# Designed miniproteins, single chains, continued (3): the designs that were tried, part 77

Each design is a single chain, and the fold is of that chain. pLDDT is the mean over its residues in the fold that is shown.

## One batch from the design tools (miniprotein)

Design m10660
Fold by ESMFold2-Fast:
Structure m10660 (fold): chain A 88 residues (1-88)
Amino acid sequence: SEEERRRRALLDLETLEAFAIMVEYLYKKHKIDKETVKKILSNLIKEAERIRAEFPDDEEVQRRVDELLSLIEKIAKNAGISLEEVKK
């Protein structure tokens, strides 16, 4: 059902957000390097954009994607990574 697909997309976005937070934590603890952070954030952006494209008219999904992308941009900036490096 469309409602089930929507619920799955929202859960996926929550999972991506949790992963982004974990990546920032691991970087701050010197457990992963900047190149690893860059690669992971790039992949998170691609997945967020995929979800955005699947639900173009869903205002809640669009808002959640925008919030996630803003979080990723903040994490990248805090790690000294340019947005160009994660957006390709």
Scores: mean pLDDT 88

Design m10661
Fold by ESMFold2-Fast:
Structure m10661 (fold): chain A 65 residues (1-65)
Amino acid sequence: GLLEEVRRLLEKHVSKETAEKIYNAIKYAVENKDEVVLRAVEAEIRKLLPEETAEEIIRLIREAR
């Protein structure tokens, strides 16, 4: 699914532990429609990943909502 692709992309650029932490935050934000948590996670992704990859992940997260 879309969130599985997000996790795969995260694991290519950060440690497995960091990817799991970010993935769990994304899953929480999507399942609970928590826009505050979603914005915080998007900001963290943009800081940790190359711009192109960050924007792809953010697009997938928004599509999964």
Scores: mean pLDDT 84

Design m10662
Fold by ESMFold2-Fast:
Structure m10662 (fold): chain A 71 residues (1-71)
Amino acid sequence: DEALALARAGRRDEAVALILRRYEAGELSEEEALAIARALRDAGLLSGRDVVEIEVPIGIKRIEEGLDKVL
């Protein structure tokens, strides 16, 4: 996986950006993007802040979609 290779090389910002780009392009589902981010954190390759940079945009989109059903 390219994100894993970038994270192993210490290129954490690029790994985060790649995961988000693939998610936005529909190449990764929400579950897949979060699973990759958490797996890389658990391996010590990403920080908690790096994972938050992935989780927050995904979570906001989910909340906005939920609010649109009520509003």
Scores: mean pLDDT 77

Design m10663
Fold by ESMFold2-Fast:
Structure m10663 (fold): chain A 88 residues (1-88)
Amino acid sequence: MYAELAKEYAEQAKKHVDDAVKAKTLDDLRKHVLASVGSLIRAIGYAIDARLEGDKEGEELALEYIKEAVDYMKSKQPQIDARYNSLL
């Protein structure tokens, strides 16, 4: 259960990063960057919930989804930086 929620929020973080790369205004860029970080923090919260429930497999899966999202966000940072500079 918590692993599935962590996956959903990790995927939301990745989606917001994609939207940030496509942002047409600084307000849209800001909105999607903040939403991506917020979604990632929620995914981390669900990994903690899995640990508190003693669900080691669910915790490990949640951490894998979080790692994938973090790696994806890092890979997209140059595109976000380029978008930010293009909107200045």
Scores: mean pLDDT 89

Design m10664
Fold by ESMFold2-Fast:
Structure m10664 (fold): chain A 86 residues (1-86)
Amino acid sequence: DREELLRKAREEVRRLYEEVLEEYKRNKEKPPSKEEQFEYIREAAEKSGESFTREDVRALAKLLGVSESKVLLLIYHALKKEEAKK
């Protein structure tokens, strides 16, 4: 069921967002600006032969029923962790 999957995804996004903010707080760091987050994601997508646009952020935020800020921070944080493992 799409509605049930979206509800679970929304709850997971909220939990992950709170965990990411808590990690920044523990490290005494401030998250980068939304613009910095977007540019980092765009560059990472380009390196993989993909495109990433502001419309993609809006579409994903609307689909999940969360703010664009939550979507951007979570994608940014996930990509940063993946880069650190390489």
Scores: mean pLDDT 80

Design m10665
Fold by ESMFold2-Fast:
Structure m10665 (fold): chain A 83 residues (1-83)
Amino acid sequence: MMEKKKEELIKEKEELLRETGEFIENELVPNPSVENMRRAVELLRRLLETLRELEKLGIHEPELRRQVEGALRQAEEKLAELE
């Protein structure tokens, strides 16, 4: 059970990293709309949740976590300015 859950969370992390990166590069950076910023916040929050779940299972990526937390904070601050 634990090993399978770990593998599933690792896969989810990798898929969320790819989706988040692709969205930011291809959608958000060319068009920094409120809608695109909200989507970026959603993706970053899900990625952060997945990283926290992996930490509970002993998988720690402190540099990645710091980058995701920083990106989320910046996106939330910018979204607040646009709303």
Scores: mean pLDDT 82

Design m10666
Fold by ESMFold2-Fast:
Structure m10666 (fold): chain A 146 residues (1-146)
Amino acid sequence: SKIDLLVEIVKVLKELGVPERVIALFVLSFTSHHKLDIDEVLEKSGLSQEAKDLIKEYLKKSKEDSRDLFLELLKKVAPEKAQEIFELHLEVLSELPDSGAAPFVVLFSALKVLGYDVEKVYEAIKPLLPEEVVERLEEVVEILKK
């Protein structure tokens, strides 16, 4: 299932030392993109209580502008870098033919801005991914190398 795929990706990201707040950002984006049951995701994901609380707080703010709410979330994930992550992910999305990789664009934009090795993270999760997702992620990684 897509939830089982998400759980395996989260495990790999944790093993690579990706911060829990960045993993929470990815989990939220992936869950929203694929319209998954958030309660089942939170139960199975192995995320810390801090990361789960961050996701739940974001989901409560349904009446705010979605752009402002996302930027507020980014400020909690990466203080001082939120605007840079926001601008980079929009730039990467604008260069792609479709939104199929959108959760991974959010993840890799945050990782790049925070100084993580995007290519190393991509190679670690690549064996878990369907071929069509791999092709889109190759495009994302190439854009982020510039």
Scores: mean pLDDT 82

Design m10667
Fold by ESMFold2-Fast:
Structure m10667 (fold): chain A 67 residues (1-67)
Amino acid sequence: SMEKLEEIRELAYKLLQQLLEEGLSEETAFEIVFSTTKSLLIKEGYSEEEAEKLAKEITEEALKELK
C-alpha cells in the first residue's frame, strides 16, 4: 500500500541518518540502507525488480535530503 511505502521511506531516511552519525562512510551507509529497504519492499509484496528500483530511488532521495 502507499502508506507502507511512506513508512519504508521514513525508515530508510532514519537508518541512513543514524549510520552517518555513527561515522560510517556515505558509500557503506548507502549500501546498508539500499539492501535493507529492498528487503522490506520484497516482504511487502514487491517483485525483486520493483524492490531494487524503488530501494535505489528511496535511498538516493534520503541521501540528497541529508546533504
Scores: mean pLDDT 87

Design m10668
Fold by ESMFold2-Fast:
Structure m10668 (fold): chain A 83 residues (1-83)
Amino acid sequence: AFQLTEEERLKVIEIVSQYIKTKNNEEIFEIVNKNLPTKKVSLSDIIVLSNELKYQPKPHKEIAEVWGVPEETIRKAIKKAQS
């Protein structure tokens, strides 16, 4: 859910982009949950973000606006996810 601070959203995006090539969505969700023990994203949020970083069904700016982070954060995450 989007009740995360910007700093927490940045951490989620970093974790997803880091593990997207080596872990499935369920494993990424567990890693995120361990790093944000007091605030949790849903598995569906991880699935949506993972798909957006892998397949880019939306422009980088739109993904950034939805997640409430700078566009550069999304560009770096996509590059990391696809490298």
Scores: mean pLDDT 76

Design m10669
Fold by ESMFold2-Fast:
Order: structure tokens, then sequence, then C-alpha cells
Structure m10669 (fold): chain A 96 residues (1-96)
């Protein structure tokens, strides 16, 4: 699989950077950790998009934010509302 090759190459790069031995077990464990990290990243990206919709709705209601304030508010929203369900509930509340 092309994904398996990419995960293995990324695992080797991480082990090199950390000065850890490139054993089969460490490569496999590191590749598994990267895969979990990619799944977590997909969840964070989804939650970020929902948080951006929340911010858009607030801006439509008259909240004005600078680019830096916008970034901080996005980070705050995903920290306080860490699930898709919580973010979607907030979106529905703001649409009322």
Amino acid sequence: SEREKELKERALEILERLGLPKTEKLIESTANAIEIGLEFHEILERNRRLAEEILRLKEEQGVKLSEEERKLELDRLVALYPTEEALRELIEELKK
C-alpha cells in the first residue's frame, strides 16, 4: 500500500530526528502513532471547520474580530467544544 510506505518513511524521519534506533518494532509503533495522529488531525480539521462556521454566524450578528483575534477564538472554540456534536449544537443555537 502507498499509505503504508508513506507511514514507514515518516516513521523513519521521526526516529532519525529523535535519535532513536530504527528497529522494526520502533518503526511499526511509530507508524501506528502517526496513523492515529492523522485520524486525530482529521477530527481537528472537521472541528475547526465547524468552529469557523460558528465564527461566521457571530460575525453576521455584529461581532468584529481582527485576524489574530479570529485565530484565538477558533482555538478557544475547539478547546471548549471538543466534539462535533457540541459544535453542531452551538451552530443550531446561533441560527435561532
Scores: mean pLDDT 82

Design m10670
Fold by ESMFold2-Fast:
Structure m10670 (fold): chain A 56 residues (1-56)
Amino acid sequence: SGDARRQEERKILKEIAEEEDKIRAEYPNDLDKRFKLLAELNIKLQEKRRKAEENA
């Protein structure tokens, strides 16, 4: 159902946003480390979104 898909999407976005905030807080002066971790988190977001769409 569309409602279940929207709920899962919101949950994924919230979890990813919280992880982004943690990464930025932990690495305020290490731009290279922060960039790499945020890039990995973005890949994780894309995979979670793909799985949610494939199972809808």
Scores: mean pLDDT 80

Design m10671
Fold by ESMFold2-Fast:
Structure m10671 (fold): chain A 66 residues (1-66)
Amino acid sequence: LERALKALEELGAQNDGKIPVLEGAEIIEEHTGVPKEEAMARLLELSGYQTTVSTEQALKAAEELA
């Protein structure tokens, strides 16, 4: 979990506080073992079915799913 949170924070900082849903889901899967499909579904829900989430929303998804 800690490595996922750090990677998401770094990505958000470089991308004006926005995290692409697909890339965020890949980071969550790689560092937590949560299936990418489940991570992506949660990120899409938090985004209102848009292509990006806020850094805060991505961190919340990672913490909830792990």
Scores: mean pLDDT 80

Design m10672
Fold by ESMFold2-Fast:
Structure m10672 (fold): chain A 76 residues (1-76)
Amino acid sequence: SPVETLKELAKKYPGATVAISGEPLIPLTEENAEKIAELLKANPDAVAGILDANGNLLAMLGYDPEKDEVVYQELA
């Protein structure tokens, strides 16, 4: 599910933030996973970013409505 995938990403990238167009930076935490999922679902054509504490891009993510899932590409 989108929320479960975001919770996994929160564990993988502690201290990271999510950058979504039109939104302030949102801490990538398990508590924020549902909010992030809803924002991604509202903007399925938008690409969001996962940023580290220094603002470096760690991954790009979006929502796939056909799968009802968060999809991501890591840049490591």
Scores: mean pLDDT 85

Design m10673
Fold by ESMFold2-Fast:
Structure m10673 (fold): chain A 102 residues (1-102)
Amino acid sequence: SLEEKLKEFKERADKIIKDLKEMSKYFTPEQRKLLDKMIEVIKKAVEEIEKDPSKAVETGRKAQRELLKIAEESDDPVIRNIALYVALEISRLAKEIEKAVK
């Protein structure tokens, strides 16, 4: 059901945010700033998808582009890899919401 997929999406997004916050404790201030930027992109995408699930793929693509831009602008391979992984995961989750909406 759509409600079940929205719950799964929110739970998975919340876990990604929690994992990023835990990782930030071991990173430099510059790296932490980029992780915080990723967290804000994820939070905004979750809020927009919960408000209008029919636009989940569009919202997911926008979030993916913002995360990929963080990866491209970073000289840090750890930050680049995290941003790429998060971008792919958000895209995957958004597609599952779209399938539930039909």
Scores: mean pLDDT 83

Design m10674
Fold by ESMFold2-Fast:
Structure m10674 (fold): chain A 100 residues (1-100)
Amino acid sequence: SAAEEEALVAALEEVGRLLKEARAAYEAGDYDTAKAHLERAHAVVLEAVARLTDRLLRWFLLQTFIDELEELAQEYADDPELVALLRAMREELRARLAAL
């Protein structure tokens, strides 16, 4: 529906903003703030997926966020703690994607 497409776009915009803020915080050495933004982005995706009824829109949101986390894991490959966090998030998202 148009309302669900608008909700998807709003979720993607919020996630994009949070990931940009996470990168900025990480580059500034504020790792706790970077992690908080990543955890908030993850929560936004899960909340949006729970409210969407359209299977294709749920799939698109989950897959888009998985792709973004994979890109972050490649950018920050030298940080094993961050890589482990991103891997755990991706595994949870892939499990939800497989259940669609």
Scores: mean pLDDT 87

Design m10675
Fold by ESMFold2-Fast:
Structure m10675 (fold): chain A 67 residues (1-67)
Amino acid sequence: MTFSTDEIERALVRAYLEGLISPEQANAIGRALRALGRDTFSEAELRALLLRHVSPEVAEHILALLR
């Protein structure tokens, strides 16, 4: 499964509103996504990226929001 940058950014906003991540974490992840210069990410690539910024539990919750 692949996710667009727009879908991922919407999931990050939702995770922030649910209290799962800080604004600083959301901004760091969004910046990392933009730095890669791609429009889409696989679930494995997104999971690896998220694990650099958030706990495994929070990463899996964000991935669940994309489904």
Scores: mean pLDDT 82

Design m10676
Fold by ESMFold2-Fast:
Structure m10676 (fold): chain A 104 residues (1-104)
Amino acid sequence: MQKEIDLALARMGVSVAKTNPEIKDPKEDVKFFSRVAEIAEKVGDDKTLAESYVYLARAYEKLGEYKEALKSAERAKKAAEKSGDKKLVEEAEELIKKVKEKLS
């Protein structure tokens, strides 16, 4: 698979999600952002990886899959910390807190 094209498509997907934060089809979002995360991890783009895990956590939360949402949010925080993006760290921490409240 072509890294440059795959990464451009992954970044475009994240950009579209940022301009429309509503999750309309969480099941398709899980498939899409799982693929985005896989590509970002392979190319070493920690920021895109963190963003993809944030969207994955939100999609799993909408599906009521709180254990998967928590795993995704924790992965998002780790990638965000590595990327140095403080806002992404804060978003991931908010998701972790929210999901933990659903599991308690």
Scores: mean pLDDT 78

Design m10677
Fold by ESMFold2-Fast:
Structure m10677 (fold): chain A 77 residues (1-77)
Amino acid sequence: DIVEGLVKLIKGGLSREEAEKVLEEFNKLPKEEALKALREALIRSGASYELAGEFVSSLDPSIREEARKVLEEVYGK
């Protein structure tokens, strides 16, 4: 489950190897599916806006802008 992997990645509970594997799976998703999974993961994670923002800033440039909009929608910014 990619959403569960993203929740763990956002919370910083993964090793480097585990984090890379989750990011590879995430990057293989079509953009619409990736953004949907990210939204669900942000909601489930319970992470602060700051921690979630750091995660979004670490994402690939190709999805980062759309991911930032999802972050703002989820946190009411």
Scores: mean pLDDT 83

Design m10678
Fold by ESMFold2-Fast:
Structure m10678 (fold): chain A 87 residues (1-87)
Amino acid sequence: SKLEKLEELVKEAEELLQNVDKYSDEEIWKKVEEILKKVKELLKDDPRLMKALETMEKDIKSEKDPKQRVRSTLLLIQLIVKELKEK
C-alpha cells in the first residue's frame, strides 16, 4: 500500500541519518533527492500535496547542514504518515 511504502521511506531516511557521517555531503544530497522523488511518486495523485511537497523540498535543499537536511526530510515523511493514519 501507499502507507507501507511511505513507512519504508521513513526507515530509509532513519538509516541515512544513522549513517550520515559515512557519506559525503554530495552523496547525502543525492540520497535525500531520491527519497523525496519516491515520496512525490507515491503522492502524485494528490496535486495539492505535490505542490506543498515541492515547496518543502526547496526549503530542505536550502539547508546547509547535511545531518539537519536528512532530519528535516525524515520529519516531513513522518508527518505525512501520521496525516494518512489519522481519520
Scores: mean pLDDT 80

Design m10679
Fold by ESMFold2-Fast:
Structure m10679 (fold): chain A 67 residues (1-67)
Amino acid sequence: IQLSEEEKEELKKILIEEGGLSEEEAERVIRLLQDNRGGQAGALIVNSGGYKAAEKAGELVKKKLAE
């Protein structure tokens, strides 16, 4: 999935503020999503204690795919 700069910043904010991820972890999640490695991105979010952030990120991605 290719994310716009605005979508990357919004996802990064959710991952950091609501998921408790570091900025480096959030950037890695975004890179994994862009590389179509969604399973690895999801595992990283969950392992960092960000299950709530994973839900919100998934909802945002699903909304974009419906466009």
Scores: mean pLDDT 70

Design m10680
Fold by ESMFold2-Fast:
Structure m10680 (fold): chain A 55 residues (1-55)
Amino acid sequence: SLQAQIAAVQAQIAALVEDLLRTALEDSSKVPPIVRQIGALAAQLAALEAQLAKA
């Protein structure tokens, strides 16, 4: 379901945010790729939420 997909993407974003916090303390050069990945997932989440709103 769309709700299950939204929940899965939200969980993935939360995991990447935790990874970002650890990575920022250990190796700041690895931060930009994680930020880009979070951005891509946030865009996917917005698209799924828009799809759910139209259903």
Scores: mean pLDDT 85

Design m10681
Fold by ESMFold2-Fast:
Structure m10681 (fold): chain A 107 residues (1-107)
Amino acid sequence: SSIEERIRELAREAAERIGRLGREHGESDQSVESGRELILRHAERAIELGRQSPEAARRRADEEDRESRLADQLAQQSTDPLVAEALQTQSEYERGVAELLREAAEA
């Protein structure tokens, strides 16, 4: 569906941005690739759970909103601008997934 494609696109964009920031922060190629893999797997799991029922989609959206708020709080507490930007990118990605899962629940 177009919603699932948009969730995958959000994950790809977030993984690319976080990966770039991680490299600038001195992370290894292995660490960056592992992080990318986790973000992409997270998106596929969100999609799969969203397909089970509208209620499951809403429950996952609530979980994503909670994770987004935690990432945003950690970003605000970070003294490192690269770490703060990576956490803010994660927060925005999770919020976007939550919005799309709620849209899917209404479809």
Scores: mean pLDDT 89

Design m10682
Fold by ESMFold2-Fast:
Structure m10682 (fold): chain A 72 residues (1-72)
Amino acid sequence: SLSEEEQTLLETTIKNLLLQNPEIKLSADKVNQIRQEALKLLQEYKADPRTSEPLQSFIERVVSVLIQLYSV
């Protein structure tokens, strides 16, 4: 399970990256798909004992990739 802090970090990262890219207009459905996919990847990140990437870096990288994928 994800902590409230980890969920807040994910939500804040999604909002901040969209604010930094005002040309990117995503429907609510696409934003929800990004959130759900990022949540699955975050659970896998937490389950991997070999993970050395900092949590903030992981979330920013994953969300950036998903935003680009869903924006085209």
Scores: mean pLDDT 83

Design m10683
Fold by ESMFold2-Fast:
Structure m10683 (fold): chain A 75 residues (1-75)
Amino acid sequence: SLMAEARARAAELARRAEAALALPDEEERRRVLEEVAREYGELLYRVLAEKVGEEEAKEKMKEILEKEKKVLEEE
């Protein structure tokens, strides 16, 4: 199922992030974490696109990003 595949992929990404946090090199940690974040965003978009279609998924992703921006701005 789509959700089972998405959860498995998310778990793989979480494991990569966890391994990256153990790296002694700050630059390598940052690079790996940036790659994981990008892939996680792609995964989320794909799941949304398959459930609600590409156009609606793009709108929902914009809403999520705006909400995260607001939370960060609120300190």
Scores: mean pLDDT 76

Design m10684
Fold by ESMFold2-Fast:
Structure m10684 (fold): chain A 111 residues (1-111)
Amino acid sequence: DLEKVREEVDRRLAEAREKRAAGEGIVSIELRLPPSLSPEQALEVAKYAIENAPPNTIIMLDATLLTEEQVRELMELAEEKGVSLAGTSPSKPWVGELLKKFAEENIREKV
């Protein structure tokens, strides 16, 4: 049900924009990627959320449906858009470490 997943993402994006307008400097969005999605559909939904998120948004991502290469692609897009990625996968313990390392590298390079 890709269309309903996109509608839910649009709703969360609207809530994030409203929180920013209300004076919250940092807002978070949870991306719930249902197991009915293909890895390609999950990647497209995650990219859509990152591209449309306000700056300084934290996107909480369950990477269970995503490959390491897809997670890296999302990390690069998030850096370009000024969005932070946070997330884990119970079946992929390397995801949390990869996201942490990328966040640490981005903080060190911003001077």
Scores: mean pLDDT 72

Design m10685
Fold by ESMFold2-Fast:
Structure m10685 (fold): chain A 86 residues (1-86)
Amino acid sequence: ANPFRGERVRKARELLGLSQAELGERLGVSQATVSNWESGKIDLPLEHGKKLAVLLAERTDLSYAEIGELLGVSASTVRRWVEEAR
């Protein structure tokens, strides 16, 4: 099952204080793509899910465990993705 279902993507975006267009710019996609992810019309690809986790780690005070709970992955998975982005 895809852990990056639309409600999780929306909550992550809201915690970042971003509009759908602004999140799209940060992930390198259109606003329409972000809207489709949040509505569940299309699944969030793993690579964009990794970028979203990195943005949360860089821009918020959330722990890896809190980011993992938000995105539906383990804290160790979030830590790995953040370390891979360095």
Scores: mean pLDDT 80

Design m10686
Fold by ESMFold2-Fast:
Structure m10686 (fold): chain A 73 residues (1-73)
Amino acid sequence: MAEELAERAERIRRDTEQLIEDYRAGRVSREEVERAVARLEGLLAQARASPEGQPLVPALEEALARLRALLEE
């Protein structure tokens, strides 16, 4: 359980970093980033609603903050 959650958190961070790089390189559209934000907002709501999701909350909040900042550029 703990290992699985740690791996999911790491994947969220890694995928977010890759999306930011891809967006800055012109490989993905603004709409793709906005879709990712909507998806992560849903995941964050689910994570906050359960004790099992709590370990994912910091990674999801960090990912959302980074993508929202990117869209303000």
Scores: mean pLDDT 82

Design m10687
Fold by ESMFold2-Fast:
Structure m10687 (fold): chain A 93 residues (1-93)
Amino acid sequence: LEPWVKELSKLSKETQQWVLGKVQEWVKEIVEKFKKGEITLEEAKELLKERREEMLEEISKIVSPEDFELIKQALEEAEKSLLEYLEEEKKKE
């Protein structure tokens, strides 16, 4: 998840902290549920999509259109990295 954090450094400190906090929170939730067998990989993908859409809806009301595009790109990259991680974890079991 490190590469997407660098893109966030272009945003205000307040926006960076809010986005980082939210992403870390739902990443932890989804990873823990997946590892406990409470959700499937497909359900994890759906939850990631829902969390991303929720964040984009909230942040769109707070930031400029330019910052919104940057956050959207960072969240898409974070989602991709997490999905790759979950797929690798499933293969190890």
Scores: mean pLDDT 75

Design m10688
Fold by ESMFold2-Fast:
Structure m10688 (fold): chain A 56 residues (1-56)
Amino acid sequence: KEELQKEIDKYNEEVKKLARKAQEAYRTSPEQADIYFKQAEEAARKAHALRKKLKE
């Protein structure tokens, strides 16, 4: 239970980091920004899936 919550928190922090990197890269390299956005979306999906498991 606590283990799942820690994983969720990790993915949420990863999403925040990747979103910031994407925004910073957006003006210089839209291609790199898209990569960061996709990675953030992937991490967000994993966090959401873990939340669903926690609720069951």
Scores: mean pLDDT 80

Design m10689
Fold by ESMFold2-Fast:
Structure m10689 (fold): chain A 85 residues (1-85)
Amino acid sequence: MEAVLTVHSDGSVSITVDGVDLGTLKDGETVEKNGYKVTLESLLFTVENLETGEVYEVDPRKDYKSLTVDPEKGTATITVELKLV
């Protein structure tokens, strides 16, 4: 499973997992979308699948696979592998 993180110029981060949009978070926020609960704390994401109860960690500083910068939009896109907790 892969997470795609889009870092916006305002410091918010959008997260998708396997192409499913899980929402946009700022540090310390929790959102629930498309059957998942996501918490962002100090650049660490916790992703919970609300149907299965499985919890995943997404750490972009440690486990990133790719990074793409869009300077016209002021965004960076990071692909990170999910790790089961």
Scores: mean pLDDT 82

Design m10690
Fold by ESMFold2-Fast:
Structure m10690 (fold): chain A 90 residues (1-90)
Amino acid sequence: SMAQREIAEREFELRTDLLVEQISKLIKYLKSKGYSDEEIEKIANEYLEETLKAYREELSKIPGVSEEEIEKLIKEAKERAQETIKKELA
């Protein structure tokens, strides 16, 4: 339904904001521990991929959310997270 779709989109936006915050904190933590930029990028991307996989699985269980909408939401979350990784490593 439209209501289920709107709830899913809103909840996903909040989760994406949290994901970006967590990635930023993770990168700062790893830098403080003396990890190289190459190691940090690898760890951050592994965390991102695992988190997006979990998000995709959860979104797929919501009635009224289409496969195309899921792909769009995941793509937008990935792009925001990757921009954060680039910014933190610059």
Scores: mean pLDDT 84

Design m10691
Fold by ESMFold2-Fast:
Structure m10691 (fold): chain A 72 residues (1-72)
Amino acid sequence: MSEEFYERLVKDDEPNIDAVKQAIEEARSLDPEMAKIAEEELKKGFYSVATLTAAVGIAIARNEAERERRKA
């Protein structure tokens, strides 16, 4: 779930590169612009910023999809 996924990524004691990469891949499918930003931050070594950016992108895309369903 989005909240648990976010908490897992930001609370890691050690860099969890696999989790960050997974978040970027999910973001790319839902919001490629946010995924690109997250990937650029990851390349700079800013793991926390990359993780947060990817998580926000995923949350925004899912919220938009849910809003459209509720409007129907």
Scores: mean pLDDT 67

Design m10692
Fold by ESMFold2-Fast:
Structure m10692 (fold): chain A 92 residues (1-92)
Amino acid sequence: MIDVDKAKEIIESARKQVLEAAKKGNIPEVEKILDQAEKEILSLVTDPELKAEVKRLFDSAREAVIQAVKDGNIDLVKAALDELERRIKELA
């Protein structure tokens, strides 16, 4: 099981930072924030199967967020991050 409360805190912090970078169109910063959040979430997980699932969820979220930033659609950035948080919570 993952520490849901810590995972939520990490995702909420990343969401705020990603939204600020996305408003500026700063894709490299968005990628760095998501990579750091993934690393922090993975540090909470010892099971290799759950680590693989976390990586898949972050890969999916990264693709969706970057595309939304390119499209200038902040609502889709928010939706992708909310979906990531929901799916991470389901791993607990």
Scores: mean pLDDT 84

Design m10693
Fold by ESMFold2-Fast:
Structure m10693 (fold): chain A 81 residues (1-81)
Amino acid sequence: SVESELQRQLLEKVRAIPGVVKAEVDVRVDGDTAYVDIDVTISKDADPEKVKKQIEDAAKDVAKSLGLKDVIVNVKLTKEE
């Protein structure tokens, strides 16, 4: 399904972002809109704002590649100690 493919590709891309040590992705598609909840743990030296932007950019890129018109992204970001 589009949901499964979006979740798979987005999880791969998020895990590849420098500073991401743990990631969980939940996806729901309703019509042409994707709703994405991402919970990430980043390293102590990572820039939270930079990582958040990279996650949002990845979500938009994957959603567009799958033919979705809109993506609504909610990112929960925690630094590890």
Scores: mean pLDDT 86

